# Designed miniproteins, single chains, continued (3): the designs that were tried, part 45

Each design is a single chain, and the fold is of that chain. pLDDT is the mean over its residues in the fold that is shown.

## One batch from the design tools (miniprotein)

Design m9631
Fold by ESMFold2-Fast:
Structure m9631 (fold): chain A 73 residues (1-73)
Amino acid sequence: SPSEEEIEREIAESMARMILAVVRSTTKEITEEIIEEAERKALAYVEKIENEEARRAAEEAVREMVEEIRAEL
């Protein structure tokens, strides 16, 4: 079974990715400005994560998704 820390990390990653996915799914035009705003909101959520490993995993998830979205511009 996953450890409590592993579960917390997975939740943090999923939440960060969900913030970016909502912007992508609800926005008619994806511009660099919208990507920057979505990244700022996701990182503001990440900053509030108390667990260091969960925070780092969420930061990496945000970075990966931002790069994926930019690659499609």
Scores: mean pLDDT 74

Design m9632
Fold by ESMFold2-Fast:
Structure m9632 (fold): chain A 75 residues (1-75)
Amino acid sequence: MVSDEEIEAAVAQVRAAVTLVTLKNLIEKGKVTDEDLEWAEKVARYARELAERTGDPVLRDMADELEKLIEEAKK
């Protein structure tokens, strides 16, 4: 049986993956907005918190990559 925690982890992974692809594409096109950055920061924070609670290495790697892309986009 899939637990609520496993569902939340899966949803967080999908959200992080979509956000990573979207943010990277927007950076390459020079179309990043403040709203995009705020959304990405919320996704990264949630992924980080959940990775720390669950020990999920995939979610941790996604959080690391999102945080790095957000910093690059802000410069």
Scores: mean pLDDT 80

Design m9633
Fold by ESMFold2-Fast:
Structure m9633 (fold): chain A 85 residues (1-85)
Amino acid sequence: SSMDQQSFRLSSIMVSTTVLMRSMGASDDQIRDRVRQIIDQAQSRGISTDQFIRSMTQLRNHETNPTMQRAGDTVITIVRQIQQD
């Protein structure tokens, strides 16, 4: 579906943004705030946190680069924390 395609695209953007922000010395709080902003915008467009967990888990399962794996794990953790709020 187009929502699944948007979820995959935004999941990739969140992972890439996390890697970039870490390379620039951003704090975990700054990364969390940025990921939250992306998720809030996506939810306004009808993409659920569950769709993000599924899309990011799929991306994570196909990732072999350790830096990208760690970034993916970080984003999944942040999305799960947002679900609990």
Scores: mean pLDDT 85

Design m9634
Fold by ESMFold2-Fast:
Structure m9634 (fold): chain A 75 residues (1-75)
Amino acid sequence: MEEKLKELDAEIDKLVAEMRTLEAEYQRSLAEGDLEKAREIFERMVDVGVQLLSTAVDRVILEREIKKEEEELKK
């Protein structure tokens, strides 16, 4: 189970890095007045954000399950 947490952490790190890149491109597109490009980047940010939230929720659930198992084993 701990190995799955590491995999989820790696996926979160990847999605966070992708989001940071998209945010920088979004801000640049706005500064350049390229509203069409900014909109396309924003839509990608929404998709990445949904994936990040889903993965973060899965990680929280798995972490809680591991803690519950560890507590049951210690008692």
Scores: mean pLDDT 81

Design m9635
Fold by ESMFold2-Fast:
Structure m9635 (fold): chain A 66 residues (1-66)
Amino acid sequence: ELDREIELGLAEIAAAIEKNYALKQGVPEEEVDRIVDEAIRLAETKSAQEAVDHAKRLTDEAIARH
């Protein structure tokens, strides 16, 4: 339980960093919020590492589209 809470906390911190970066790069707030929501769901069902990797991939794709 505690290890899981730490994993979720790390995923939330990583998502916050990616959100700040994406917003500064001109990604729409709605798209950034979607990326964060998807990352948190992955952290809950998979792992913090998969959530971080997914958030980075979606952020890069969003920046490339804008």
Scores: mean pLDDT 73

Design m9636
Fold by ESMFold2-Fast:
Formats: C-alpha cells, sequence, structure tokens
Structure m9636 (fold): chain A 67 residues (1-67)
C-alpha cells in the first residue's frame, strides 16, 4: 500500500512523512497509467527533489505493490 511504501522511505531514506506519502501516491498512480519505473523516477526527481536512488526505489516498490 501507499502507507507501507511511505513508511519504508522515511526509514531508509530519511524523507519526511508528507514527502514520502506524496511520492508513493504519485508512483502508484503513474504505474496504473502504464508509465515505466524510469519515467516515474524522473518525475520524482524533478517534482520532489528525490535522489535518483530513492526515486527508483519508490517506483520499484509502487510497481511491486500492484503485482
Amino acid sequence: SVKEIAERLVREYGLSKELAEKAATLAVQMHKLGYSDEEIARQLVINYGLSEEAALEVARLARESLE
């Protein structure tokens, strides 16, 4: 779920709860629309200032949450 992804991002990458929830929500929504991990990560870097490593991890976790 979005909550579980956000909690992991706070723990592993030190993101704020608000930023982690926004990033996780966007990533899940973008995967449902058929965007790739790489496209989602790019949007997270541009819009929220995440590192490339954190952004790719968010995209991956969001995809796995839908599988």
Scores: mean pLDDT 86

Design m9637
Fold by ESMFold2-Fast:
Structure m9637 (fold): chain A 98 residues (1-98)
Amino acid sequence: MKELPEGAALKFDLAAGTITKYKKGEKVLVSDDDVVERVTAEEAPEAAQKLFERASQLGKNAVLVAETDEELDAAYEALKKHSRETVQRFAARVAAGR
């Protein structure tokens, strides 16, 4: 596993079916097999959906990285808006450590 460079991250775990949000400065471990994409705030919502769909098709985990927490907040809210409530509830619970 590799540690991601500085930034905030959303990690999609395909096996667990969860999305975990990491704040800037938190350690995020990625596998060499993980699909990692870095985005700007403007691209983040569309990029997050496309990345997670592609990772699922490849049978791999995905990590979306942004420079700030605010950029990933936009991506996470877009996923909530377009995803089923159950998926978002489980993702939020995992992120909250519940």
Scores: mean pLDDT 63

Design m9638
Fold by ESMFold2-Fast:
Structure m9638 (fold): chain A 59 residues (1-59)
Amino acid sequence: SRKEKIIEFIKKVIEGALKAGMDIDTIKSLVDRIMKTVDPETQEEIKKIYDELIEKYKS
């Protein structure tokens, strides 16, 4: 579905940015902008993915 594709794309973008050593504040800003374009259920999924990836890749 469109929702599944959006979530998967966002996950890849966040993980790729973290692996590339992009600044956390920059990544959060990008995620916040994406969140404004999606419904609340999708926002919760994105928040969960973001939190899990930050925990996994934080320095």
Scores: mean pLDDT 80

Design m9639
Fold by ESMFold2-Fast:
Structure m9639 (fold): chain A 81 residues (1-81)
Amino acid sequence: SPIDQYRQQIQNAQTIDEVRGSVNSLISYVMSQITDPQHQRQVQQIGQQTFRQLSQAQTVDEARQVALQTSGQLDGILRQS
């Protein structure tokens, strides 16, 4: 799954900025796979919440946990689309 590749990138990230970059790429990928406007809105809301949480993360481990949780939520939307 392409989502699993993004999860690996997140797990291998060494900085919060790398985690942020992987999340940006993941959101862009998910948005490109969805045509339903309601699902697109849900992805945008998840993205906004995720970047807010990432801005509050003090460690790479905290950022990875946030990003991995987001990847699970986005995978769920893709499976419904």
Scores: mean pLDDT 89

Design m9640
Fold by ESMFold2-Fast:
Structure m9640 (fold): chain A 60 residues (1-60)
Amino acid sequence: SMAEVLAKAERALAGAEEALASGDPVLIRAALHELQRLLKEIEDPEVRARLEAVIARLRA
């Protein structure tokens, strides 16, 4: 369901923030791949913008 996809996005965003805080390249790569997968499932422009902003930070 859409609610399940949105909940998954929130958990993945939280995980990405933890990965960024840790500085662990393995966790950063895992978070990057998960957020990129979610962009294929999510059409909501606000959620997509949040995912793309964090992806940019993970790639920096």
Scores: mean pLDDT 85

Design m9641
Fold by ESMFold2-Fast:
Parts: C-alpha cells; structure tokens; sequence
Structure m9641 (fold): chain A 71 residues (1-71)
C-alpha cells in the first residue's frame, strides 16, 4: 500500500511540475494531493522516509516554484 501511494504521489508531482507554467492553480492542487499521499505512505510505512526525501530532492525546483507562485 505504501509503495502504491509513493508511486501515485510521484506521478502527481511530475504532472504538477508540467502544469505549473500554464495552470499554476491546478499545479498547486496536485502538489497538495501528492503531499497528502506522501503523509499517508509514511503513516503506513515509516521506512518510506528515504523515498519521500528523494522525491523532494528531485522535485525541489518545481516545488519551490509552486510555492513562489502561491505567494
């Protein structure tokens, strides 16, 4: 279950990054949904933290851009 949630979150984060230049509101919604899935995955399997951190590092530029757009 946790692995499935991590994969779904990764997919949403990549989609959000693609949408950011054209639809920043939709991108932010996808980032929020991905965040919820990551939190659920960690609740089910705390050992998933390394995978969550890897996703954050890979997508950090897109996440920072989304936060800047929200501000």
Amino acid sequence: EAERLLEEARRLLREAARLLPTDPERARELFREAGRLLAEALALDPSARAAVEALEEELAPALRAALAAAA
Scores: mean pLDDT 72

Design m9642
Fold by ESMFold2-Fast:
Structure m9642 (fold): chain A 55 residues (1-55)
Amino acid sequence: SEAEEAMKKAAEAAAKGDAEAANKYGRLATQKLVEEGWSEEEADRKVAGAIARAG
């Protein structure tokens, strides 16, 4: 899904130290997850978890 792709891009950017790209894709991932029916709080937790897992 678009949310998964955005989370993957956010995680990859964070792993590379690109904070600007990580924040941009992280926000996009949260937005797409909310559009899929997740609450904003749940979406934020999923995105943060994906980024933390990447490094």
Scores: mean pLDDT 82

Design m9643
Fold by ESMFold2-Fast:
Structure m9643 (fold): chain A 68 residues (1-68)
Amino acid sequence: DKAARAAAIAAYLESFPGVTATQVGDDTVVATVEDNPTLITGVVLRLIGDFPDAEVKVSGTTITVTVK
């Protein structure tokens, strides 16, 4: 279900050094990334590749992932 998938995405994001992620509600994950452009770009590209049906939004060092 969406909640279990969001939890898996949060755990996936927490596996990256410099990333802290938390599940917010049933379908949304919010991650804070260190202010490192290479790390931010790498995390976003990995999310798009590994979770292509999730919506990814970036604002500064904050990444919001919504399960579709």
Scores: mean pLDDT 81

Design m9644
Fold by ESMFold2-Fast:
Structure m9644 (fold): chain A 59 residues (1-59)
Amino acid sequence: MSPDQAVDESVRILVDAGLSPEVAREAAEDALRRAGGDPTRAVELTRQWADTLRSERSS
């Protein structure tokens, strides 16, 4: 998986969790930075965060 693919997948996950595409892209890029550029880890961090967002949103 490329870093660009990880950002795109992360954006899709976060938008599904209720974020706007603009906010989701910023968050996806932040996740990639936190993962040290590891695309697989970035997506996993995004999934964990999306689960937390869904729990808070209750929708």
Scores: mean pLDDT 79

Design m9645
Fold by ESMFold2-Fast:
Structure m9645 (fold): chain A 59 residues (1-59)
Amino acid sequence: ASAEQIEKARELVRRALEENNGVLSEEDLKRIAEETGLSVEDVRLIAGEVLAERLREEA
């Protein structure tokens, strides 16, 4: 995936987490994959990274 696709996916994951009280559904992952052109598996990995970073920032 391109750096631009990854950055867009990271932004969409952060927004979904804020809207859903820190929870991501499979539907959220699929929607973000469709919007970014990434696979659901790639979005799931990015979501894990964003969650880890968010926990570090809030600490």
Scores: mean pLDDT 77

Design m9646
Fold by ESMFold2-Fast:
Structure m9646 (fold): chain A 117 residues (1-117)
Amino acid sequence: ARPAPEHVTAEGADRVEAWEDGDQLLARVVFDPDRPATVTVKLGNATIRVEVTPDSVTVHVESGEATVEAGDQRVTLKAGETATLPLAPDGFSVTLRDGNQTAILLVLPRERWEAER
C-alpha cells in the first residue's frame, strides 16, 4: 500500500489517513463530536462529500455511486442523491465506486481511533 492523501480532503477533522492498494483506496477520518467536519473523497470520475455534525451525517454523491453504513443501516446513493443519517456512536463507513475502483471511507469518533487497527 502507498500513502494517497491527494484523494481525501477534510476540514474540521482531528486526523486523516489515506492509502492505495491496487484498485482500492482506504481512508480513515477522526472527528471531534463537538465540531462539524467536512470530508471530500475523489476516486477517478467519482466524487462524494460527507458532512458530519454532532447530531447527523450527510452524504452527497456528486458523481458515481456510494453506499453508506451506520450501525445496522445501509443506504445506496446514485449521482445527485443525498442521504442524512443519525450519527452512529461507533462511527460510519462510506464505500464509493468508479467502475472497478473502490474507495472506503471510515469515519470514527476520536475515542475509537486507537482501537481500530
Scores: mean pLDDT 75

Design m9647
Fold by ESMFold2-Fast:
Structure m9647 (fold): chain A 90 residues (1-90)
Amino acid sequence: SQAEFLERVRAIAEEVLARHAAELSDAEIARLRALVEEVLREAERRNLSPEEFVLLLLRRYAEVQAELSPAAARAMGELLDRVLRLLAEA
């Protein structure tokens, strides 16, 4: 279900942020968490499919990528990879 997919994405995001916590500032963790939560809320509001959610997440990442530190970019890259893998296994 969409709700189950979005909850798995939220769990993945928290696991990725925890794994990269030593390399990220509190502000960077808050920014990445806010970005993911914004996309999750938009997907719930618009009843987006998992595929549509991933496209929105990729678009949001592309918009902010140049502003991210190398550590934040690595964390987001891992999140995207895990979410794409989750989608492929659905």
Scores: mean pLDDT 86

Design m9648
Fold by ESMFold2-Fast:
Parts: C-alpha cells; sequence; structure tokens
Structure m9648 (fold): chain A 74 residues (1-74)
C-alpha cells in the first residue's frame, strides 16, 4: 500500500538525517539495527553488548531503520 511506502521513506529519511547524511555512519546504523533485532528476537548477548556500547545518535537512527524494516517484512 502507498501508506506503507511513504512511512518507510519517512523513517529512513529520519535515520539519514540523524547521522548527518554520512554514508559510513548510515551503514553503521543499519548494522546496529540488525544487532537490536538479534538481541530482542534471539537474546544474543554479543549483539546486546554492541547495542549498549553504541553512541546514542546511532541507536536512535538504528531504531528508525528497524521500524522501517518491520514494515517491509509485514
Amino acid sequence: MKEKYDKILELTKKARELVGNDPEKLNEAYTLAADILAAETFNDPEARKRVESAPPELKEAAKYILEAMKIIRD
């Protein structure tokens, strides 16, 4: 549906803006989103430790990316 697509674009735009449109930091945020999912879904202790040690701005960007990924996988 168009509404899902618009929401995904909005969330990914917010993530990009949070990392100052830096492609390297954006890639780190995508990796961190996967770590958040692994920690929550599989109770992965190493993924949880990486999430805990990450900078706040990357955690926020990663949460927006994870929300967008959940919409895509709906």
Scores: mean pLDDT 79

Design m9649
Fold by ESMFold2-Fast:
Structure m9649 (fold): chain A 95 residues (1-95)
Amino acid sequence: SRAEELIREAEEAFEEGRYEEALELLRRAIEEARGDAELAERAFELAVRLAEARPESEEAHELVIEAARVILEDSEDVPRAVGLLLRAIGMKLSA
């Protein structure tokens, strides 16, 4: 899928230290991952890695929250999705 391709490209950009490109690709991936909780969770994990690498990046923390929201909207496992949202909020508040 397009979301899977965008996540892969964002992962490659992150591994190469191209954080701004990774953020742009990941934002697009999150939008395309709507309706696919598994892809949204992959995007969430990458957003977490980006926020940990760039704690000062407001954009990275926003993407963590947005990915968690998409998971919550499409997930049947509401407790897990809520846990991911709380993790995202905790990261934003700790930055």
Scores: mean pLDDT 78

Design m9650
Fold by ESMFold2-Fast:
Structure m9650 (fold): chain A 60 residues (1-60)
Amino acid sequence: MSPTQRRIAEAALALLREDPTASLDEIARAAGVSRGTLYSHFRNKQELVEAAARLADARA
C-alpha cells in the first residue's frame, strides 16, 4: 500500500467511525488530498471502507 493510500484509509477510518455516511469528498479533505488523488487509489467508497477495515483489523 502506498503512503498516500494508507493516509486516505486512516482518514476514512476516523471519519466513518463518527459518520458512516461521510462522503468521499469529506474523506479526501480530511486526508489532505484532492478528490482526483483519492479516486486514483480507490474506485468507490466500498473499496475505501474495506481498506480502512483492513488497516484497523476491525473485521476479524
Scores: mean pLDDT 76

Design m9651
Fold by ESMFold2-Fast:
Structure m9651 (fold): chain A 90 residues (1-90)
Amino acid sequence: SSLETLVKILRRSAEKSLSPDEMEVEVALSLAAMALSVGLTDAKRKGDEEGAKVLEEALRLVDEAIASPDREERARKLREAAKLVEEYAK
């Protein structure tokens, strides 16, 4: 499912956010934000209020990760976003 793919993207993003390669980190964070934005738009279009709420919260966590200068805090927020989407995708 699209949500299962999103969980994989978010988990990979959390893993890569600890990379010493700054470009790899930026690409991973951008992909996570883009995937969540697409998912949120789709959920809203379908009237999935609960899904939209979960994806909106996950996107907020990813946006906070992008804004954070702390690598450990970034990874933590991305893992939290992944867990929220995973729990909803069940």
Scores: mean pLDDT 84

Design m9652
Fold by ESMFold2-Fast:
Structure m9652 (fold): chain A 83 residues (1-83)
Amino acid sequence: EEEQREILRGAAEAFEKAIEALKNGDVRTAGTYAISAALLASLVNPEVAEKAIKGLRALDQGNVEEAIKYFEEAAKLAREAIA
């Protein structure tokens, strides 16, 4: 399933960029990457998408630390799924 692998790779990369943006205080850029990653993940892997939604919810609540944790979990699951 090369198409699903490429979608999950794109999602993982987008989560990783969202985490980098959050660590630099750029919540807007992080939100954009995280939303894109969640949409990609929702097409192929519900578990990754659920972690992304939890991260986005934490971000909406202003909990940057929790958002990073969930996006790291989502990226890890996405990478493991294509390994």
Scores: mean pLDDT 86

Design m9653
Fold by ESMFold2-Fast:
Structure m9653 (fold): chain A 62 residues (1-62)
Amino acid sequence: REIAERVKKLIAELSEKGASFEEIREAAVEEARKLGAPEEIVDAIGNAKTGTELYEAILKLE
């Protein structure tokens, strides 16, 4: 989905710039919310503890 692709692009850009996991997670939450993702998915992104959990939450937007 378009939201998933935009969030993934943001995560990739921040990761390449050396952002921390916490910074990436917070940016992903803000971007997903701005793009109209369901609150359940936004909450899942914000509660991710690992990169794998973060990508699993984003996969729900596809």
Scores: mean pLDDT 80

Design m9654
Fold by ESMFold2-Fast:
Structure m9654 (fold): chain A 70 residues (1-70)
Amino acid sequence: DAEEYYEKGLEYYEKGKYGEAAKYFLKAIELDPNFAKAYYNLGLVYEKLGRYEEAAYYFRKAKELDPSLK
């Protein structure tokens, strides 16, 4: 489910495997489009990849879904 993919994304992020982390966070969002934490962590992944425009987009999406995430 969405939570399972989210947890896998966190695991890969902690290992520095940002491409795999992004893949799992995207799968979590596919299953739950309102999963604010998955959008937030996808923003963190894109920051690590140096893709700041994409990072900003996902951070904004996370905040729109859950303003308390900041």
Scores: mean pLDDT 86

Design m9655
Fold by ESMFold2-Fast:
Order: sequence, then structure tokens, then C-alpha cells
Structure m9655 (fold): chain A 86 residues (1-86)
Amino acid sequence: SKSDLLARAVGLVLRAIGAMLEKNYEEAAKDFEEFARLAETIPGPAGKEAVESFRKAAEYAKNGDFDKALEYLVEGLRKLSEALDS
């Protein structure tokens, strides 16, 4: 269900943020990539845009750019919400 998908997404976000706070940027990037794969299961343009945003978050996380990683995480969550409302 959409509710189950959202619960999984929330869990992944909390793991990624926790990893970033611990400066474990490689783990944070893996969590954001897993989030992107979850978003790939959602059809339509907003789902695809969510995937792209989460992958950018992962790239910035790998480089230790926490501010940019969070910026793209927020954009990805906005697009994910839009996709789930469709």
C-alpha cells in the first residue's frame, strides 16, 4: 500500500540522516540510493523526478556536502509526495 511505502521511506530517511550526523557519508549515500530504488517503483514523471533528486542527494552525501544532500532530499520528498497523490 502507499502507507507501507511511506513507512519504508521514512525509515530510510531516518537512517540516512543518522549516518550523516555520524559523518558516515558512504552509508548515508547507500541509504539515499536505496530510497531512490524505492521511488523507482512509482510510475509517472513525479516518481522519476524523485529518483533523480534522491540520487543527487546520494552524490552530495558521498562528498560530505550535508547541506546539498538535505536540499535534494527535501526536493525528492516533495516529488515523492506528488507522485503518491497521483
Scores: mean pLDDT 81

Design m9656
Fold by ESMFold2-Fast:
Structure m9656 (fold): chain A 57 residues (1-57)
Amino acid sequence: SEMLEIAVKAAKEALRNGKSLLEAADVAAETLIKQGYSEGTARTAGYLGAVEAEKEL
């Protein structure tokens, strides 16, 4: 989904910049909130996106 693609990209950038998995999840969630997603949805997708991003690095 577009939401998960946004989350994965944001999380990958955070991880490349030395952020932890949970920090990357927060960055991805904040990115989604700025894009208009609800906080609950964004937090869940941000965490899933960070886990996926870590696997792809």
Scores: mean pLDDT 86

Design m9657
Fold by ESMFold2-Fast:
Structure m9657 (fold): chain A 69 residues (1-69)
Amino acid sequence: GPEPPQAKELQIAEKAALGALLQAENADPENENVKAARKQLELGSLYAKQSKYDEAIEAYKQAAELAKK
């Protein structure tokens, strides 16, 4: 599993991405940035499943940034 500091960062990044994406999809689901954010969230989940935690954290951070527009 991820190291304790990385585990916390992963959890925070995933939660931030999920929250931002849910708000953005409810506001404007047709927005290209929102669609890109969804793709990054899915990529982050895939990396986490592969134990690529640094890549997962980066993808979740990208998802949150895109969802915030």
Scores: mean pLDDT 83

Design m9658
Fold by ESMFold2-Fast:
Structure m9658 (fold): chain A 64 residues (1-64)
Amino acid sequence: KKIEEFEKILNDGSITASIAAAKVKSLGLKYEEVKEIVDEKLQSPDPRVQAKAREVAKALGMKL
């Protein structure tokens, strides 16, 4: 399922924010389908996790 691929991309520490954003765009997911996952990552205490979540959110058209 596309949502499982989305979670793998966000949780993969070997994938940079820019590569994650490109991969997420190719999945064709709408922000509404992954909002809860993105919001959780944006609240992470790890600044690298927050940065990746922001780039992914922008790729999906989220207003931050």
Scores: mean pLDDT 76

Design m9659
Fold by ESMFold2-Fast:
Structure m9659 (fold): chain A 66 residues (1-66)
Amino acid sequence: SAEIKRLEEEANEILKKIMEAQKAGDEEKKKEYAEKFIEKLREIMEKLGMPQEVIDKAVAEYEKAI
């Protein structure tokens, strides 16, 4: 799907921002971009037709890692 590829590209751009924030020692910006990355993962999982319960559990575990 072209939509999935676009979302994956957007997620990769956010990953670059997380890496830049890590290099700068900016923990606040790193957390901000990590939260945006988790939201992009949610969008991808929803577009892939994953069950809502599985998506919610995965998102909750990612948020705990931040």
Scores: mean pLDDT 83

Design m9660
Fold by ESMFold2-Fast:
Structure m9660 (fold): chain A 58 residues (1-58)
Amino acid sequence: SNKELIEKAVETTRKLIEEGKSHDEIEKAVKPILEKLDDDSRVEAIAEIIKLIEELGK
């Protein structure tokens, strides 16, 4: 489902941030997950990812 894919994208992003990966590496890893989402759910997932990057830094 879209909700499960959003949660997977967000959790993948969190793990990669904690592992010290660059923004480019995070984007490369989550892009295939985001491409499986519909347009509305993709916007939601991207917003959550941006918020995580801003809150955790890196």
Scores: mean pLDDT 80

Design m9661
Fold by ESMFold2-Fast:
Structure m9661 (fold): chain A 81 residues (1-81)
Amino acid sequence: SKQEFWDEVDAGVAILTLAVYKEIIRENPNLSKEELEEIKKTVDELDRRVAGLSNPALRAEVQAFADELKKLIDEKLKELE
């Protein structure tokens, strides 16, 4: 269906967006606390949007990636004092 197609597109865009943020964090060791908190907020908003996906496997994949990235952000925030 059209909805099923768009749910797959939304999941794919979410995964790509999370991958881009993970690379930004990895490549930029001097990100400020404020910048990391802003990225975390964006990841949380994305995670909430994909919670509505009807495909449980796609939802689980995106949520797992978002959780991994949030853990990385929290570890970086701890390093910043």
Scores: mean pLDDT 81

Design m9662
Fold by ESMFold2-Fast:
Structure m9662 (fold): chain A 58 residues (1-58)
Amino acid sequence: TARERAAERARNAAATAAALGDEKGFQEASKYAELAEKAPTPEEAERYMRLAGDAAGG
């Protein structure tokens, strides 16, 4: 679903930051990834997905 895809993309942003050694980006993106996974609507999950991507530098 759109909600599941948004949460997956948020988790991928955090994983990318971790792989690049961006500790601050990883911490911020991980926070938003968890919020995306817990989001009750697809719109909220997508908002957190965008924030996770921004935190990870993309």
Scores: mean pLDDT 81

Design m9663
Fold by ESMFold2-Fast:
Structure m9663 (fold): chain A 75 residues (1-75)
Amino acid sequence: SPLEKASPFASVEKEGDKLRLTAKDGTVRDVELGEKISERTIAGYKAVTYKIKGGGTLTLWLNEKGEIVAAAVYE
C-alpha cells in the first residue's frame, strides 16, 4: 500500500511491549513501549499511539488484518 511504501521502516516486530524497528538501510532500533495514549481509524488503517520509555511517542498503523504496515517515531 502507499502507507507501507512511505514508512521509513522495512520491518516492525512487536513482542509484548518490546518493538524492533528495522530501517530500509538495515539499521535496527529497539524501543520499549509505555502507555497506549490513542487509537484512531485513519484512511482505513488503525493508528495506535504509544509513549516510549525514555521519551517520545510511537505510532503503529495496522491494516484490516491487524498486521503492522507502518511505524513512525516522534522524539
Scores: mean pLDDT 76

Design m9664
Fold by ESMFold2-Fast:
Structure m9664 (fold): chain A 81 residues (1-81)
Amino acid sequence: TIEANYEALLAKLEERLAENPDDLMALVEKYVLKARLAEHKGDYEEAAKYLEKAAEIAEEAGDLELAEGLREAAEEYRAKA
């Protein structure tokens, strides 16, 4: 199932972050996956919040283009909530 696939990917990212806590891109990927899982459940408000968090971390990592894209996606999800 999609939920089982996302949960498996989240577990793998949590393992990566436990080994490399400074891996900001793994942290971005974790919050993006949480947003996709929330979207799958129909929780667009929660999905938007996770994407906003991912955008903040992407900015910290220096990826401004990714951060802008993530904020745009968050606004789209808020419009559906």
Scores: mean pLDDT 83

Design m9665
Fold by ESMFold2-Fast:
Order: structure tokens, then sequence, then C-alpha cells
Structure m9665 (fold): chain A 66 residues (1-66)
């Protein structure tokens, strides 16, 4: 499905260090109903970017609100 393809591409972008692009695709997947999987990828990307706990919780809230 489109959502599964977006999640796969987001995972590949994380492997390449393209964290902001990965976050965008994860948000798009969440809009298609892949909310929990998108949150997992967003948390991974933010942690790899050196993000703090507040940034992680904000991202989780934003994705759940999509």
Amino acid sequence: SEGEELLEKARELIKQGKYNEALRLAAEAAKLGYTEEAIELAVEAIKKMGGNEVQIEVAKHEIRSL
C-alpha cells in the first residue's frame, strides 16, 4: 500500500541520515492510518538528530493529531 511504501522509504532515508525527509514521509504515512509505525520512525529519526525528550513528545502528539 502507499502507506507501507512511505514507511519503507522513510526507513531508507533514516539509514542515509536524511532525517527531515524521513519525518515528512512518516507524517504522510500517519495520515494514511499508519500512525504507530510513523511514530516509531519519527522517534528514531529525532533521537539520531540529537533531539531531546520534549521534541520527541511534541512529535508524537503532532503525528497522533494527523
Scores: mean pLDDT 87

Design m9666
Fold by ESMFold2-Fast:
Structure m9666 (fold): chain A 87 residues (1-87)
Amino acid sequence: MDYVQQTYQQIIDQQQQRISQNPNDSVAWNVLGYSYYQLGQYRLSIDYYQRSISLDPNNRTAWFNLGESYRRLGLYDLSRYYYRLSS
């Protein structure tokens, strides 16, 4: 069994519980996005990073992570745009 997949699934479960208690937890949304990114689910990671940024637009890590996710999807113009917002 893949321990990396198990680790990120546990993190996802923890963040889902946090979001159930506080849907405005921008950090929990960002960590959820990163966990799905690590599992190769780039489109889902983008949705969660966008939610994080809508709650905290000063989260430069989430802007950078959006750029990385778009790059993984081959959407290079969007990737470049979000990298600029992370700087």
Scores: mean pLDDT 86

Design m9667
Fold by ESMFold2-Fast:
Structure m9667 (fold): chain A 62 residues (1-62)
Amino acid sequence: MNEEQLLAEIDKVYKDYKEGKISGEEAIERLDRLGTQAVLEGHPKALEKALERIKEIEKDLK
């Protein structure tokens, strides 16, 4: 997956979470997998965005 596609998938996961379509736990799992893919494929912007979104969701769950 290219960086643009990874960024779009990260945005979709976060949007689905904010709209209540998926749980925070499911969103974090999906974002963690996308972040891992970003590391393996060398996409630092996608990794940074995935980690930022995970932190935002974790704050909501506290």
Scores: mean pLDDT 84

Design m9668
Fold by ESMFold2-Fast:
Structure m9668 (fold): chain A 56 residues (1-56)
Amino acid sequence: GLSRAQLVDLAQRQGHASREEAEAIADEVVARLGPRPPVGEAVALLGELFRRRGIG
């Protein structure tokens, strides 16, 4: 599973999010999927959150 730090890095790199926005997105992923979400589920949810926020 992905750590919070890995989720933040992925949101910044793939979503071009600011650090603050990436941390908020990572915290939402952890809230929905747990503290070390499976890679596939985390990536799918990140894509959903990026679209909802107008990112990527």
Scores: mean pLDDT 81

